# Designs tried in a protein design run: designed miniproteins, single chains, continued (4). Part 69

Each design is a single chain, and the fold is of that chain. pLDDT is the mean over its residues in the fold that is shown.

## One batch from the design tools (miniprotein)

Design m14375
Fold by ESMFold2-Fast:
Structure m14375 (fold): chain A 94 residues (1-94)
Amino acid sequence: SELKREQALGLVALAKHAAENLSAEELEKFYQELRENLSEEEFEELIKIAEETIAKLDELAANTTDSEKTKKEIEEILRETYERVEELLERARK
Protein backbone atom coordinates (compact mmCIF):
# COMPACT_ATOMS: atom_id res chain seq x y z
CA SER A 1 0.00 0.00 0.00
CA GLU A 2 1.03 3.65 -0.46
CA LEU A 3 1.10 4.28 3.30
CA LYS A 4 3.43 1.31 3.83
CA ARG A 5 5.73 2.62 1.07
CA GLU A 6 5.94 6.07 2.69
CA GLN A 7 6.58 4.51 6.14
CA ALA A 8 9.32 2.29 4.63
CA LEU A 9 10.94 5.34 2.97
CA GLY A 10 10.85 7.20 6.31
CA LEU A 11 12.51 4.34 8.19
CA VAL A 12 15.15 3.91 5.46
CA ALA A 13 15.99 7.63 5.59
CA LEU A 14 16.47 7.36 9.37
CA ALA A 15 18.75 4.35 8.78
CA LYS A 16 20.83 6.31 6.23
CA HIS A 17 21.01 9.28 8.64
CA ALA A 18 22.26 6.94 11.41
CA ALA A 19 24.97 5.63 9.02
CA GLU A 20 26.02 8.98 7.46
CA ASN A 21 24.66 11.89 9.63
CA LEU A 22 22.89 13.40 6.61
CA SER A 23 21.20 16.81 6.49
CA ALA A 24 17.43 17.11 5.82
CA GLU A 25 18.17 18.16 2.20
CA GLU A 26 20.41 15.09 1.66
CA LEU A 27 17.66 12.87 3.13
CA GLU A 28 15.09 14.36 0.68
CA LYS A 29 17.48 13.61 -2.21
CA PHE A 30 17.83 10.02 -0.96
CA TYR A 31 14.00 9.63 -0.84
CA GLN A 32 13.76 10.94 -4.41
CA GLU A 33 16.48 8.51 -5.57
CA LEU A 34 14.58 5.57 -4.04
CA ARG A 35 11.26 6.65 -5.58
CA GLU A 36 12.82 7.13 -9.06
CA ASN A 37 14.99 3.97 -9.19
CA LEU A 38 12.92 1.23 -7.51
CA SER A 39 10.32 -0.87 -9.35
CA GLU A 40 7.06 -1.97 -7.68
CA GLU A 41 8.63 -5.39 -6.92
CA GLU A 42 11.71 -3.71 -5.40
CA PHE A 43 9.43 -1.47 -3.28
CA GLU A 44 7.78 -4.67 -1.94
CA GLU A 45 11.26 -5.85 -0.88
CA LEU A 46 11.92 -2.41 0.69
CA ILE A 47 8.63 -2.65 2.67
CA LYS A 48 9.68 -6.13 3.89
CA ILE A 49 13.07 -4.76 5.04
CA ALA A 50 11.25 -1.93 6.86
CA GLU A 51 8.72 -4.29 8.51
CA GLU A 52 11.54 -6.61 9.72
CA THR A 53 13.43 -3.58 11.10
CA ILE A 54 10.29 -2.27 12.91
CA ALA A 55 9.74 -5.75 14.43
CA LYS A 56 13.35 -5.77 15.75
CA LEU A 57 12.95 -2.25 17.21
CA ASP A 58 9.61 -3.18 18.86
CA GLU A 59 11.16 -6.33 20.39
CA LEU A 60 14.12 -4.28 21.69
CA ALA A 61 11.79 -1.64 23.21
CA ALA A 62 9.77 -4.37 24.99
CA ASN A 63 12.81 -6.19 26.45
CA THR A 64 15.33 -3.56 27.64
CA THR A 65 15.57 -1.12 30.59
CA ASP A 66 19.07 0.31 29.82
CA SER A 67 18.53 3.48 27.75
CA GLU A 68 22.19 3.84 26.63
CA LYS A 69 22.41 0.18 25.56
CA THR A 70 19.03 0.46 23.78
CA LYS A 71 20.20 3.57 21.89
CA LYS A 72 23.34 1.77 20.62
CA GLU A 73 21.30 -1.30 19.59
CA ILE A 74 18.81 0.96 17.72
CA GLU A 75 21.73 2.62 15.87
CA GLU A 76 23.12 -0.82 14.92
CA ILE A 77 19.71 -2.07 13.67
CA LEU A 78 19.32 1.13 11.58
CA ARG A 79 22.85 0.74 10.16
CA GLU A 80 22.11 -2.87 9.14
CA THR A 81 18.86 -1.69 7.51
CA TYR A 82 20.79 0.94 5.52
CA GLU A 83 23.25 -1.73 4.26
CA ARG A 84 20.35 -3.94 3.07
CA VAL A 85 18.79 -0.95 1.25
CA GLU A 86 22.11 -0.04 -0.43
CA GLU A 87 22.35 -3.65 -1.73
CA LEU A 88 18.79 -3.35 -3.09
CA LEU A 89 19.63 -0.04 -4.84
CA GLU A 90 22.80 -1.54 -6.36
CA ARG A 91 20.76 -4.44 -7.80
CA ALA A 92 18.11 -1.98 -9.12
CA ARG A 93 20.74 0.14 -10.92
CA LYS A 94 22.11 -2.89 -12.82
Scores: mean pLDDT 75

Design m14376
Fold by ESMFold2-Fast:
Structure m14376 (fold): chain A 89 residues (1-89)
Amino acid sequence: SMSAADKLVEAIFKGDIDTALKLMEEVPHPEIVLGNLARGLMFEKYPEKAVEALKALIEKLGNEHVIKMYEAALGRDILEVAKLLSERL
């Protein structure tokens, strides 16, 4: 069965931002999921649609979630996600 983290990645790849936003509340460590996806975009050249969906998701996140994920990304040295979130703050 698919985990909540796997469902989040699937929603982002499909551009289903509303579903992705809901799943962000259910995933224990969304900063890790986004960090893995951001690294994949850097090294594996994921489809342009996935990049656009990830940016749209970050823009729709409430400030509380952006701050929490920024702090968590810095604490885990996930600099790719920290940089994306800093542009939203």
Scores: mean pLDDT 71

Design m14377
Fold by ESMFold2-Fast:
Structure m14377 (fold): chain A 92 residues (1-92)
Amino acid sequence: KIEEELKEAEERLKELGIDAKIEVKDGVVYIEDKDFGISFAVDVGKEELTEEQRKAALEYHKKVAPYQDDPRVREYAAIVTELLERLAEIVE
């Protein structure tokens, strides 16, 4: 099911024309895109995952703020946030 969530997020990003790769390795989620040059990683295998995930998502939103004139960036940030929230639910 984790793999299904990753695939869904990648497909949504592809529909926006964003070339992004999402991987999970050793409890860490890696998100990297070539369009904005943003790389993002969050450890979903640790306890208190929800709090760490929320902080990571907030930091990610701060990194994309300079690109807010691009409608795709808002959708990108939303997709990433939703994915991390769903992964927190699944890991627990």
Scores: mean pLDDT 66

Design m14378
Fold by ESMFold2-Fast:
Structure m14378 (fold): chain A 110 residues (1-110)
Amino acid sequence: SELEEALKELIEFLKEIKPKASEELQDIINGIIEGAKEAIEALEKGDWELAREKALDILKGLQILLKKLKEEKYPQEWIEQVEEHLRRLAALLKRDFPEDREEVDEILKE
């Protein structure tokens, strides 16, 4: 699925930046990677409800990561890439789970 592909691309991006990040940021990144892996497993098993819940948690985690990247003045390229992953995942979630549209939009406002 497009959601599974987006999650796999997110994991690859996060693994690439992780070694260059602070220990605190690495913990946040690890949490997002773990959640993305769990979401992929849920999608592969056809557990759409669990995949939905995990994907919403990933969006929240990406918002926390984005705030930390901005506060700690990490490279603008990292900030832009996190914003792109956020937008892509949000669009896919709103498409596949229309009932979560308001929750997704609220997460993006933070």
Scores: mean pLDDT 87

Design m14379
Fold by ESMFold2-Fast:
Structure m14379 (fold): chain A 55 residues (1-55)
Amino acid sequence: SPQRQALRAQLEADRAALRDYLAAHPDMDPVIRDMLEMAIASTELLIERIDRKIA
């Protein structure tokens, strides 16, 4: 599905951006860091789900 592939690409870009942001801000508030790490985990789960449906 072109729609699933487009979403997957967007999620990979979002994950990379969040990881870069965390790496650039080591002194970040721990609560905010945890929330962003949860967002990364959510994007990873969505990517895995898309991959299972395409495969």
Scores: mean pLDDT 85

Design m14380
Fold by ESMFold2-Fast:
Structure m14380 (fold): chain A 79 residues (1-79)
Amino acid sequence: MSFEEVLEGLVRAAEEGDEEGIERAVEWLRKNAAKLKDRKEEIERAFNEAARIYGEQGKEELAKRILALGSAVLREIDR
């Protein structure tokens, strides 16, 4: 699975309400964190877009959770 497919999958999972798809994308990004130091902006944009989608649906708690997951992924990359 490519990096681009993972980010597309994350946004699509938010659109479809697929919690497993979100978990799968987050797990892939964490496992590959050491290879993604130059991709932080793309990751941040994808998580912000997923959070925006949940916010537009009135799912504020899920929007907050997805932003927290994005922050956790970015912290893992910075290690």
Scores: mean pLDDT 85

Design m14381
Fold by ESMFold2-Fast:
Structure m14381 (fold): chain A 65 residues (1-65)
Amino acid sequence: SVDEKIEAMAKEFEANLEKMNAELAATTDGKKRVELGVEEGMLAIALGVVNVIKKNEEKKKLEEL
């Protein structure tokens, strides 16, 4: 279902953010830090959007009971 795909997408974004946070903590290269920071920011925004969609879908299911 669409809900299952949204949940899978959220989990993947969360896993990628965790990996990027670990890599940022381990790196001292300025260029790499900027690149990782931009990617982390974009993933955080995408995860935020996906989580809002998940919450709205859960709310709709509760209202249709």
Scores: mean pLDDT 78

Design m14382
Fold by ESMFold2-Fast:
Structure m14382 (fold): chain A 86 residues (1-86)
Amino acid sequence: MEEEIEIGDASRDEVSQAIIDVLNEMAKEGATKTEFEVTVEELPDGVLIKEKFTFETKEHKIILEIEIYYSHVTGKTKMKIKKIIE
């Protein structure tokens, strides 16, 4: 199963709340192994932050990919959350 959520013109509070909601959902699964990876990239037109969480449960491997993009051109923040269940 694969789910994707996109938030355009996200406020800081909206970004924070969406991340918290996703992490709380993962915590309910009782993950036995967790891996966390963060990449921050300066682009000509903005800043891209990529966060990858891998949760291993007894039944599933769950991968969460969170992309946060701040545009210097528009001043807007976009967030994409992708959830993969294997």
Scores: mean pLDDT 73

Design m14383
Fold by ESMFold2-Fast:
Structure m14383 (fold): chain A 88 residues (1-88)
Amino acid sequence: SAAEAAKKAEEEAAKKATEGIRKMAEELERGLEEVIAEGRRDPEAGLAALDQAEGTVKKLLDIGKKSKEAQEYADRALALLAEVRASI
């Protein structure tokens, strides 16, 4: 039925969105390693880069659309952001 097709399309769209969030979270994790290295040379520059990363995390949360899996990736990114901030 058209309703079943629409539901299937919505599920596939949600899966693609979750995969995109996961990739963005992985890229953020990689970027945070660079922020730690920068913070060791210049803590002020490191903190500024962390502030920019917070903007990316907020976008991840917005895109998550309340998916549990998407929220888990966003929470992981937030935890790493907090850990990196504490290490500077």
Scores: mean pLDDT 70

Design m14384
Fold by ESMFold2-Fast:
Structure m14384 (fold): chain A 95 residues (1-95)
Amino acid sequence: SEFTRAVAAIVEAVGRVLYKKGKYEEAAELYERAAELYASVDEKSNDLAEALINAGEAYYAAGNKEKAIEYYEKAKEVGTGELKEKAEKLIEEVK
């Protein structure tokens, strides 16, 4: 639904603000919640893939390499085109 996507986008935006403030683990949790909301609308979408990539980047910044790789692999599974390529590159960079 449009309302669910709008809520997910707001949650993701708050996560981005926390990421900019260096609150990486809190940002990761919000990106995960945004991803769950996007997945409830469409199990395979650009919004979902981007939220999963953002969660992975936040976990990596927080020092959790294992979770970062996990989320990049999830993004690769649901992403297409440029987002899939971005997830693949991020996996190579953090391994």
Scores: mean pLDDT 88

Design m14385
Fold by ESMFold2-Fast:
Structure m14385 (fold): chain A 79 residues (1-79)
Amino acid sequence: MSIEELVEELRKALAARDAATLTVLLGELLKRLQENPEEVKDKEGLIELLRRARDLLTEAGDERGAALADQVIEILESQ
């Protein structure tokens, strides 16, 4: 799955408020960014999406998912 496909799936999961799917997708996105961080073209848009996902995961009590979102945000902000 490409980063663009992962971002689209994240948008769908966020719209559906599907915390479990968000956590899985965030783990895959983190792995992809660690392997090839230069693939992300719209960092600001992705960071906004990730902050929304983190807030939803925090509300859902998915501390692992929220931590994954924070890790992805940190990588993007450090680029």
Scores: mean pLDDT 82

Design m14386
Fold by ESMFold2-Fast:
Structure m14386 (fold): chain A 62 residues (1-62)
Amino acid sequence: MDAVLDDLIAGAKALGWDSLGVVAASEEERARIEARLRAEGLEVFAVLWQSTVDANRAAARA
């Protein structure tokens, strides 16, 4: 998974982007992604992870 994140970071820097939004499979992956983005000097505008609790599922049930 780090290889994908490295590719996204390199691409964002090449394009002059200073923020990324990603979806993580777990809370721990979300934290790792945030730490990596900060270490590379990128702002985290949104890091979402698939959480049944956090999503509140209202839209999915509709």
Scores: mean pLDDT 63

Design m14387
Fold by ESMFold2-Fast:
Structure m14387 (fold): chain A 82 residues (1-82)
Amino acid sequence: ELERLRAQIEALSRFVRQSKDKELLEEFHRLVRELHDRIRALGGTSVSPEELEALYRELLDGMIELLKKHGFEKQVEEARKL
């Protein structure tokens, strides 16, 4: 599951970077920063696989909603196939 979540996040991240949409990129960086802040709050590198999976799932859900708002629904559907 964690590997699949990472693959989906990587695919969507690539789409965000290729979009040239400054607002989308700024919102995307905010979501990633929020994830990093939460990992640090949990003690950093000692985060359990289950906790890490939950955090990546929250990031993926946030990215999906963000991309849908900016018209990248097809890219979301492509990433879900991974």
Scores: mean pLDDT 76

Design m14388
Fold by ESMFold2-Fast:
Structure m14388 (fold): chain A 72 residues (1-72)
Amino acid sequence: SSAARARMRAMVRAMIDSAPDDATFTFDQWRAALTAQSGDRAMVNSFTDAQFNQIVADVGRDRRRSNSGVTV
């Protein structure tokens, strides 16, 4: 659902913000961490590996856009 995707996106953003820039996660590590954050294993398991990758890419693009707009 749209609400589940929004929640997953927020949790993925939090994971990326706490990780080194070159960190990689296996799909099992993604599912474990997101289940711990959400408390909703069924919701996390409803997402495919491709959907996790798409959310990560979307979060990465949003972060780059925010940084590109700063005039100093």
Scores: mean pLDDT 69

Design m14389
Fold by ESMFold2-Fast:
Structure m14389 (fold): chain A 110 residues (1-110)
Amino acid sequence: MPYVVLDSRGNIVDTNTADAEAQKAALLEALKTEDAQELVPKVDALAVVNEETRVSDVVAFLRERFGLEYVVAVYKGKELGLDDVARPGTIIGFRSAGEPLYISLGLPPR
């Protein structure tokens, strides 16, 4: 799955896609949503899902790659479980021992 990772200053610190700037732009817009804004003060990192996947698959990937610890997943104001489908627009919050991170997973719809 393509991804981009931003630091707290909006700089790209990791990516696996040539379209990183487009994913960054979509991520910054998603961070303005009510779901994302409610989680920002409660978590150290946020992941925005752009392609349908499982919450558990996102959690496993980010734990393995970045050491992020799962806190909560939200879709349209409702909390999701680990076995639930993460649809485009799902926001997942994490704890981190490092600096705050913002992550976009999957390509945004065009």
Scores: mean pLDDT 81

Design m14390
Fold by ESMFold2-Fast:
Structure m14390 (fold): chain A 65 residues (1-65)
Amino acid sequence: ARPAPAKQHTADEYLALGRRYLAELRASPFPDEVLRRNAESYFAMAERKGADPAEVARLRAELDA
């Protein structure tokens, strides 16, 4: 296993960051394109780092809802 260095995020860490921004977007009374783009960017990085594509697809669908 390769441990993550101090400033490198794992797939799980990128998913956690994306979920945080998704939660903030869903809690916002107004659409926030910055929160949406941040969540989408982190989900894309998580997928690139080996996150479950089905999980990423579900989270991306929630960005559109």
Scores: mean pLDDT 74

Design m14391
Fold by ESMFold2-Fast:
Structure m14391 (fold): chain A 68 residues (1-68)
Amino acid sequence: SIEDNLEGVEEVLEDFRAHRMTTPGAIAFLRDMIAGLEEMKAKSEDPELRKRAEELIARLREYIAEAE
């Protein structure tokens, strides 16, 4: 489900944060996740889903910025 996908991305982000994963491959993987979430947000008219995706995208971008 979409909820399972959001939870999966959140778990990956927390795992990456806990292990300080900042390799080029890890950052590329997170950028791919952002692209998928942006597409989902653009196609969804569910305000709760859009809000959750937007908040998660912001957290992913924050992590990438901190890793640079």
Scores: mean pLDDT 81

Design m14392
Fold by ESMFold2-Fast:
Structure m14392 (fold): chain A 83 residues (1-83)
Amino acid sequence: AVEEALEILRKAYEEGRKKESDEIEAGKIALEGAARAAEVLGEERAAELFREAKKVLGKDDEKALELADEGSRLFGEAVREAL
């Protein structure tokens, strides 16, 4: 499960890298990947936070960062518990 979640994140990161000229679009791809990875771990709240961050990225970047940070904290806790 953790390895599957990390593979989803890695693929999203690679897709984002292909959008080199658009940082916001790359960020949205990464956030969607993070949300899917969180869903694989059963962390619905982290997935919700990542998708909320994706929706506000480019409109309220400060709020997007805050939401992504909280999602990452919950996701990191789930990864540590599963390892």
Scores: mean pLDDT 77

Design m14393
Fold by ESMFold2-Fast:
Structure m14393 (fold): chain A 71 residues (1-71)
Amino acid sequence: MKFSGVSYDAPDGLYLGGIELHEEDGELTITFTVVDENGNLQGTGSGTVRPGETVTVKSESGSTLTVSVSE
């Protein structure tokens, strides 16, 4: 699988802290962390996507990660 696009959208003061990816049986699990300006953890979000699809994952802090995966 290849990434075809990644975008992060969040309220002011919330930043993308990291993205973790796990592939199993042709399905990709995406987990991301959200931090404040001082690097303190504010929330996490997780979701799954298949090749050729786009997923939008929301964290508990209200940040959104949109990921597109090509075959």
Scores: mean pLDDT 77

Design m14394
Fold by ESMFold2-Fast:
Structure m14394 (fold): chain A 81 residues (1-81)
Amino acid sequence: MRLEELAKRVVEAAKNGDYDAMEEALEQLFREGFGLSPEDARRAARHVVNVIKETEKKYGKEKAVELAQRIVDGLLAEARG
């Protein structure tokens, strides 16, 4: 899967509150974009999902979606460098 499609899935999952879909897309993005092992990619994905969950809880869905977009934009920039 293209990294841009994975990033899109993360943001759509954030809009829908679908944390399982978000974790899966992030795990794939970390594996394909950064060459992380399955275990390291899963750990990184869970960390990001937890940050987005806490942001939604404290600041609402709009801020959580903004954060998700910012995170995937940063990940895409690093993966291409």
Scores: mean pLDDT 85

Design m14395
Fold by ESMFold2-Fast:
Structure m14395 (fold): chain A 62 residues (1-62)
Amino acid sequence: MKILAIAKKDYVGKSGEDLTLKKGEKVIVLEEISEDKVLAENESGIKGIVPKSVLEKLEELE
């Protein structure tokens, strides 16, 4: 099940595989990479790795 989440703060990606987020930006969490990181997709369809600590869960998607 995919999860809709929102960025709690601005996050600048540190590697080419990271997703850069603006505070208030919504993303879909696609999978967990580790206990602290997820693979997410932004509203523009760009996928990347984001720390769980910068995201707030909003709802579960089908």
Scores: mean pLDDT 80

Design m14396
Fold by ESMFold2-Fast:
Structure m14396 (fold): chain A 80 residues (1-80)
Amino acid sequence: MSAEELEAAALAHVEGLAARLRELGVPEAEVEELRRRLTALAREGVAALAAGDEARLAALAAEEDRLLAEIAALAKRAAA
């Protein structure tokens, strides 16, 4: 898989997550902010993978875990 194919797949996943948050009633402004942050992480992750930068990949994975925890909390709040 090329870097372009990986980025496209990651961005498609981000769009799916954004659609799910909208279904849960998360405000559009919050969805767009999370979508921007996830898109930036996806692009940086693909670049780090292409460069073979394992340390950067580990740092980005930790940042993704934090962002996913924020998303989970937001989704739980919206569903309440």
Scores: mean pLDDT 81

Design m14397
Fold by ESMFold2-Fast:
Structure m14397 (fold): chain A 74 residues (1-74)
Amino acid sequence: PVERLAERLRDLAERYRKIAEYLKKKGMTESADKWKKVADVYEEGARRVAQAPSLEEAIKAARETLDKVREALK
């Protein structure tokens, strides 16, 4: 379960990183910066979930990741 959660967060990080790169190429630097922050948050979250010592700790890490994504999108 922990491995699948980390994998999902990693996939989201890669997806949003590609979106940020696309926006940067289009000259939309402010939008690119926002989505880059979102990608960075998901990447950090995936790492924390993967390294979590228990399922409960992994869930907490995932919740904190979602909270940070919400902040980055503000």
Scores: mean pLDDT 85

Design m14398
Fold by ESMFold2-Fast:
Structure m14398 (fold): chain A 63 residues (1-63)
Amino acid sequence: HMEEHLEKLREVIRRIQAAATREERDKYAPELVKHTKALLDELSPEEVGRIVQELVAEVEAER
């Protein structure tokens, strides 16, 4: 379900932004791609882009 992929994307974005090194960020990049592709199976690229931007803004607002 899309809700699960949205929550996983939010978690991955948090981990990437919290990572102190590039090596740590790179570990989460495949999960980011995986969940983004799952959204693209059901939504347009424009809609997925908006969702990702909203999730990034939400994570940044938590700081």
Scores: mean pLDDT 76

Design m14399
Fold by ESMFold2-Fast:
Structure m14399 (fold): chain A 91 residues (1-91)
Amino acid sequence: MLPEGEVSSEELLAAVQAAAEELFGTRVSPLEAGVALIAMTLLERLRGIFGRLARQAPELVRKLKSSLPFVESVEVIVGEDEVEVKVTLKK
């Protein structure tokens, strides 16, 4: 299993997918394309430049949260070599 303090591509992708899905409120291709683009960008940045992504992650999540009326809360945990995004959906 991956060690704690390391954000897996699967975990980051799942968090981004949840955020984008709630942003649009539907499960359709345009949303999937947007989610894939964001997820891929974050994953590639995370692999290459953790430091820069860590600096931008809180701001990016804040922007996503302000655009997500369906999201209850968004948490970003940023370490020296890790970024974890957690999204809580409104119900």
Scores: mean pLDDT 52

Design m14400
Fold by ESMFold2-Fast:
Order: sequence, then structure tokens, then C-alpha cells
Structure m14400 (fold): chain A 81 residues (1-81)
Amino acid sequence: SLEELRKIAENMRKVVDYALEKHPDSPLIKEARKLIEEAIEMIEKGEPEEKIREVLDKAQDLLVRAITELDLNDIPVQPAV
């Protein structure tokens, strides 16, 4: 549901905001935040759930890459449900 996707996106935004507070110059985290905001805007517009999920999955991939490349063990990254 769009409500469930919104909750996922809002949770991911909290995680990415925390990561940016710790690592403000990370381009991967900045791009992940941009994608999360895009997904939230798509939810507001009632875009197809599959399209929203694709954007959130891309944001998740960028957060995982940031953890790997920056050795950030303090970012709680989980698969979108």
C-alpha cells in the first residue's frame, strides 16, 4: 500500500539524515536522500507502487554502498519490506 511505502520512506529518511549528520560530504548518502525525497513526492502524487519501490530500492543500494565504501557500521540498513 502507499501508506506502507510512505512509512518505509520516512524511516529511510531518518536513517539517511542520521548518516548525513555523521558524514555530510558523502555523495552516496546525499544521492540516497535525494531518491528518498523523490519517492515521498511520488507517494504524495499517487504514482504506481512498483515505480515508488524501484526508487526506494535504488536509495537502499546507495546506502549499502556508502556503508561498504566508508566502513560505516553505525548505519542501520535493512531491506525495504
Scores: mean pLDDT 77

Design m14401
Fold by ESMFold2-Fast:
Structure m14401 (fold): chain A 85 residues (1-85)
Amino acid sequence: MEEERRREALEKARELYEKHPDDPVIRSGYRELEAAAKLGYPLEVIDLLVEAIEKMAKTKDPGEAAYIYLEARERARRVLAEQAR
């Protein structure tokens, strides 16, 4: 069940990446999500990364997209740190 949710998240992110192949921030977000799913990260982290990629795909401002990505990475890092304790 959790594996299916991770697979669906990856498929959604891949679709967004394929629609925006020239966007380096979306590409970086997709790669990080792919790595997180491969490492079996918590679904909360997977959901945060997917949401960030969706938001990045909607913006036309590269600076805003980069900020969304960095904020999502920081939130994911905090979730992982909290779950390690």
Scores: mean pLDDT 77

Design m14402
Fold by ESMFold2-Fast:
Structure m14402 (fold): chain A 60 residues (1-60)
Amino acid sequence: MRVRVIPLDDVHSLLLVEEGDRAIATVSDPALIPAAEAKLRELGYRDVRRLDDTTLEARK
């Protein structure tokens, strides 16, 4: 399991927990979900789904 803090902008960050081809991304505010999705795609994740208001699951 690999844990990373990925900046979304100058103030906000995404917490990314990676395990094999799967990752869980958590943000502090639901308004950050679109930016988090874009960042996951930029990092090479292809399948991104929303699990709750502040959490995304991503797969390569």
Scores: mean pLDDT 83

Design m14403
Fold by ESMFold2-Fast:
Structure m14403 (fold): chain A 84 residues (1-84)
Amino acid sequence: SKEKREKAIKALERLARAVLEHEPDPIRATGLVLRLIGVQLDLEKIEDGEEAVKIAQKELQDIADTEPNPKVQAAAKKELEKLK
């Protein structure tokens, strides 16, 4: 559904905001924000809201598992829980 797709995109938008707020390294912050924008653009092409949510969940899980910044990790985990 369009609503589920929008929910997935908004989760990534909120994480991008958290990255800009909590990541002091401008190179790391820019790289992660561009990654999140790329995924958001891919989600805009997906008609199936369930598939969009699954893609967002995989991206959020990867960020939660790999990002060294504990506040960015916590933000990713928070957004992941909202999509369950």
Scores: mean pLDDT 88

Design m14404
Fold by ESMFold2-Fast:
Structure m14404 (fold): chain A 70 residues (1-70)
Amino acid sequence: SDELAKQGEEYLKQGDNEKAGEYYLQAGQIAAEQGDYLKASDYFEKASEADGSEVYRRASEILRERYRQQ
């Protein structure tokens, strides 16, 4: 997940906000799957900041799935 977050940062520096958002979303998904919800939340926030529409909605779905597992 850290490598995907670095790719997101590189795309953000290039001005490719859409790709940055997708990479941060993937990093957040992997962090959530590993049980690191704090890290997942941070990556989903970065994805939302890069491209707030579609990416934020997918992040919310993943967080809801984990909440249901608790």
Scores: mean pLDDT 75

Design m14405
Fold by ESMFold2-Fast:
Structure m14405 (fold): chain A 72 residues (1-72)
Amino acid sequence: SIDAVIDSSQATFDEVLAELPDDVAARLKAEINALVVQIRQSTDIFEQTKLLFRLMGLHSEALLLARQSRRS
C-alpha cells in the first residue's frame, strides 16, 4: 500500500536527515512532510503516483547530500 511505502521511506529518510547539516535537514524535512500530507489526502491514484514520484526524488536528493556530507 501507499501508506506502507511512505512509512518505510520516512524511516530511512529520518536516518539520512540525521547526517545532514541542521539547516539543510530542516528544509528537506519541511518539503517531504508537505508532500506526505498531500499524498495521504489524495483519493486519486494518478495524483498519488505523481506525488509519490516527487517524494522519491526528494529522498534521492537527501541520500546524495548525506553522501556528499560524509566526504567533506
Scores: mean pLDDT 77

Design m14406
Fold by ESMFold2-Fast:
Structure m14406 (fold): chain A 84 residues (1-84)
Amino acid sequence: KSNIEESKKFVEESYEMMKKGKVEESIKKMEKSIEKSKKSEMNEDGKIWVKNVEHSYEMMKKGEVEKSIKYMEMSIKFGDKEIE
């Protein structure tokens, strides 16, 4: 429904793909998340969320899978607080 909700969904899908070792699929999902976030109205929480997603994406591209997973987990936990 909202661009931020769609973006969060792509981060969750990316996280599951990464945990399954599907790194390239995870990267593609993260790119879709970033594209959706750019279409959202950006409050401070949204800016923090986007920054964590971008850091995770950079870590994936560098092959730092463990760090990428941690940034995704932080983004997911942060988004859960915003929705509730």
Scores: mean pLDDT 74

Design m14407
Fold by ESMFold2-Fast:
Structure m14407 (fold): chain A 81 residues (1-81)
Amino acid sequence: SRALVEKVIERIKELLEGQKKLIEESREKDPEAAAEAEKKLPEAEELAKKIIKLLEENADNINSEEELAELLEKKVKEEEE
């Protein structure tokens, strides 16, 4: 389960970095959309941090992809407000 959690954490970090790069690339082509995405980026970063911490704290208790998905959905809903 630890290996599964670590792979998911890496994927979350990759997606977040990918989003940052897309925002930078979009600045010249669509500054308005880039500015909107930049405003939401701190929220996404904080959510990612909280999810990663939750995953690390529960790594030994996560035995399946379904259990992992449920935990992530619950945390995302909790943090969206």
Scores: mean pLDDT 75

Design m14408
Fold by ESMFold2-Fast:
Structure m14408 (fold): chain A 82 residues (1-82)
Amino acid sequence: ATATASKFVTAEAGEHTVTLTFTAPASGTYTVTASVLNMKTGELTVASTETVTAAAGQTVSVTVTFNAPERGQYIVTATATQ
């Protein structure tokens, strides 16, 4: 099973922390990959990869930390794959 959450972020240059939330479609262990897209450059960076265990229908929160190279708009995406 797979779940995806994304958040649009307007950020100053520097380090930022964003929390993303998704609902687990099935019970089990998920690999969550978090990525950040710089909307100005189109550069996609993998910020983190972690594992979470959830029950079907459980709400899961993932905290993503990334460094913005300049002020702008970013898309932070977390994809949970089982």
Scores: mean pLDDT 83

Design m14409
Fold by ESMFold2-Fast:
Structure m14409 (fold): chain A 85 residues (1-85)
Amino acid sequence: LEELLEELRELAEKAAEALEGKDKEAMKKLLESMLDALEENPSAELARHFAEILEQMAKNEKNPEVKKLLLELAEKLRELARYLE
């Protein structure tokens, strides 16, 4: 659990760092809030829900590096969901 959460936080930081200005702050706030929610109240359903949100964001993302990182985050969230089941 702790290791997966650490990997998720590292990927979230990389995704935010690939953006600039207001977009960077928005991405950082969104991803931090998701991971904080999972750390406070871990559930497989919540992890899967966040993975689905990130997959939809990646589908609409034009920056290929951000898209790749969002998909990696979604994959790790699905791993976390499996771990919590």
Scores: mean pLDDT 82

Design m14410
Fold by ESMFold2-Fast:
Structure m14410 (fold): chain A 90 residues (1-90)
Amino acid sequence: SEKHKQIIKDAVESFKKLLEEMSKKSEEEQKQLLDEFLNNIIDAAKKAKLSKEEFKELVEKLKELIKNSDLKQEVKDYAIKKLEEKLKSF
């Protein structure tokens, strides 16, 4: 639905802003911010009643942003693992 596409778009844009703010933070703080964001996004997706396929689309877009970011490889690996765990439990 158009509403679900907008939710995915808004989540992607919010994540881009988070990645910019994370560049100023320690690795520990970056992981904390990632955990908080991912918990909020899964809750929002469930409340909006996104399908598993729509949530998978969101996860793949977030993974692409992480891979293309300037974050340290350890933080990227952490974030990708968390996204895969969230997708598996969705």
Scores: mean pLDDT 84

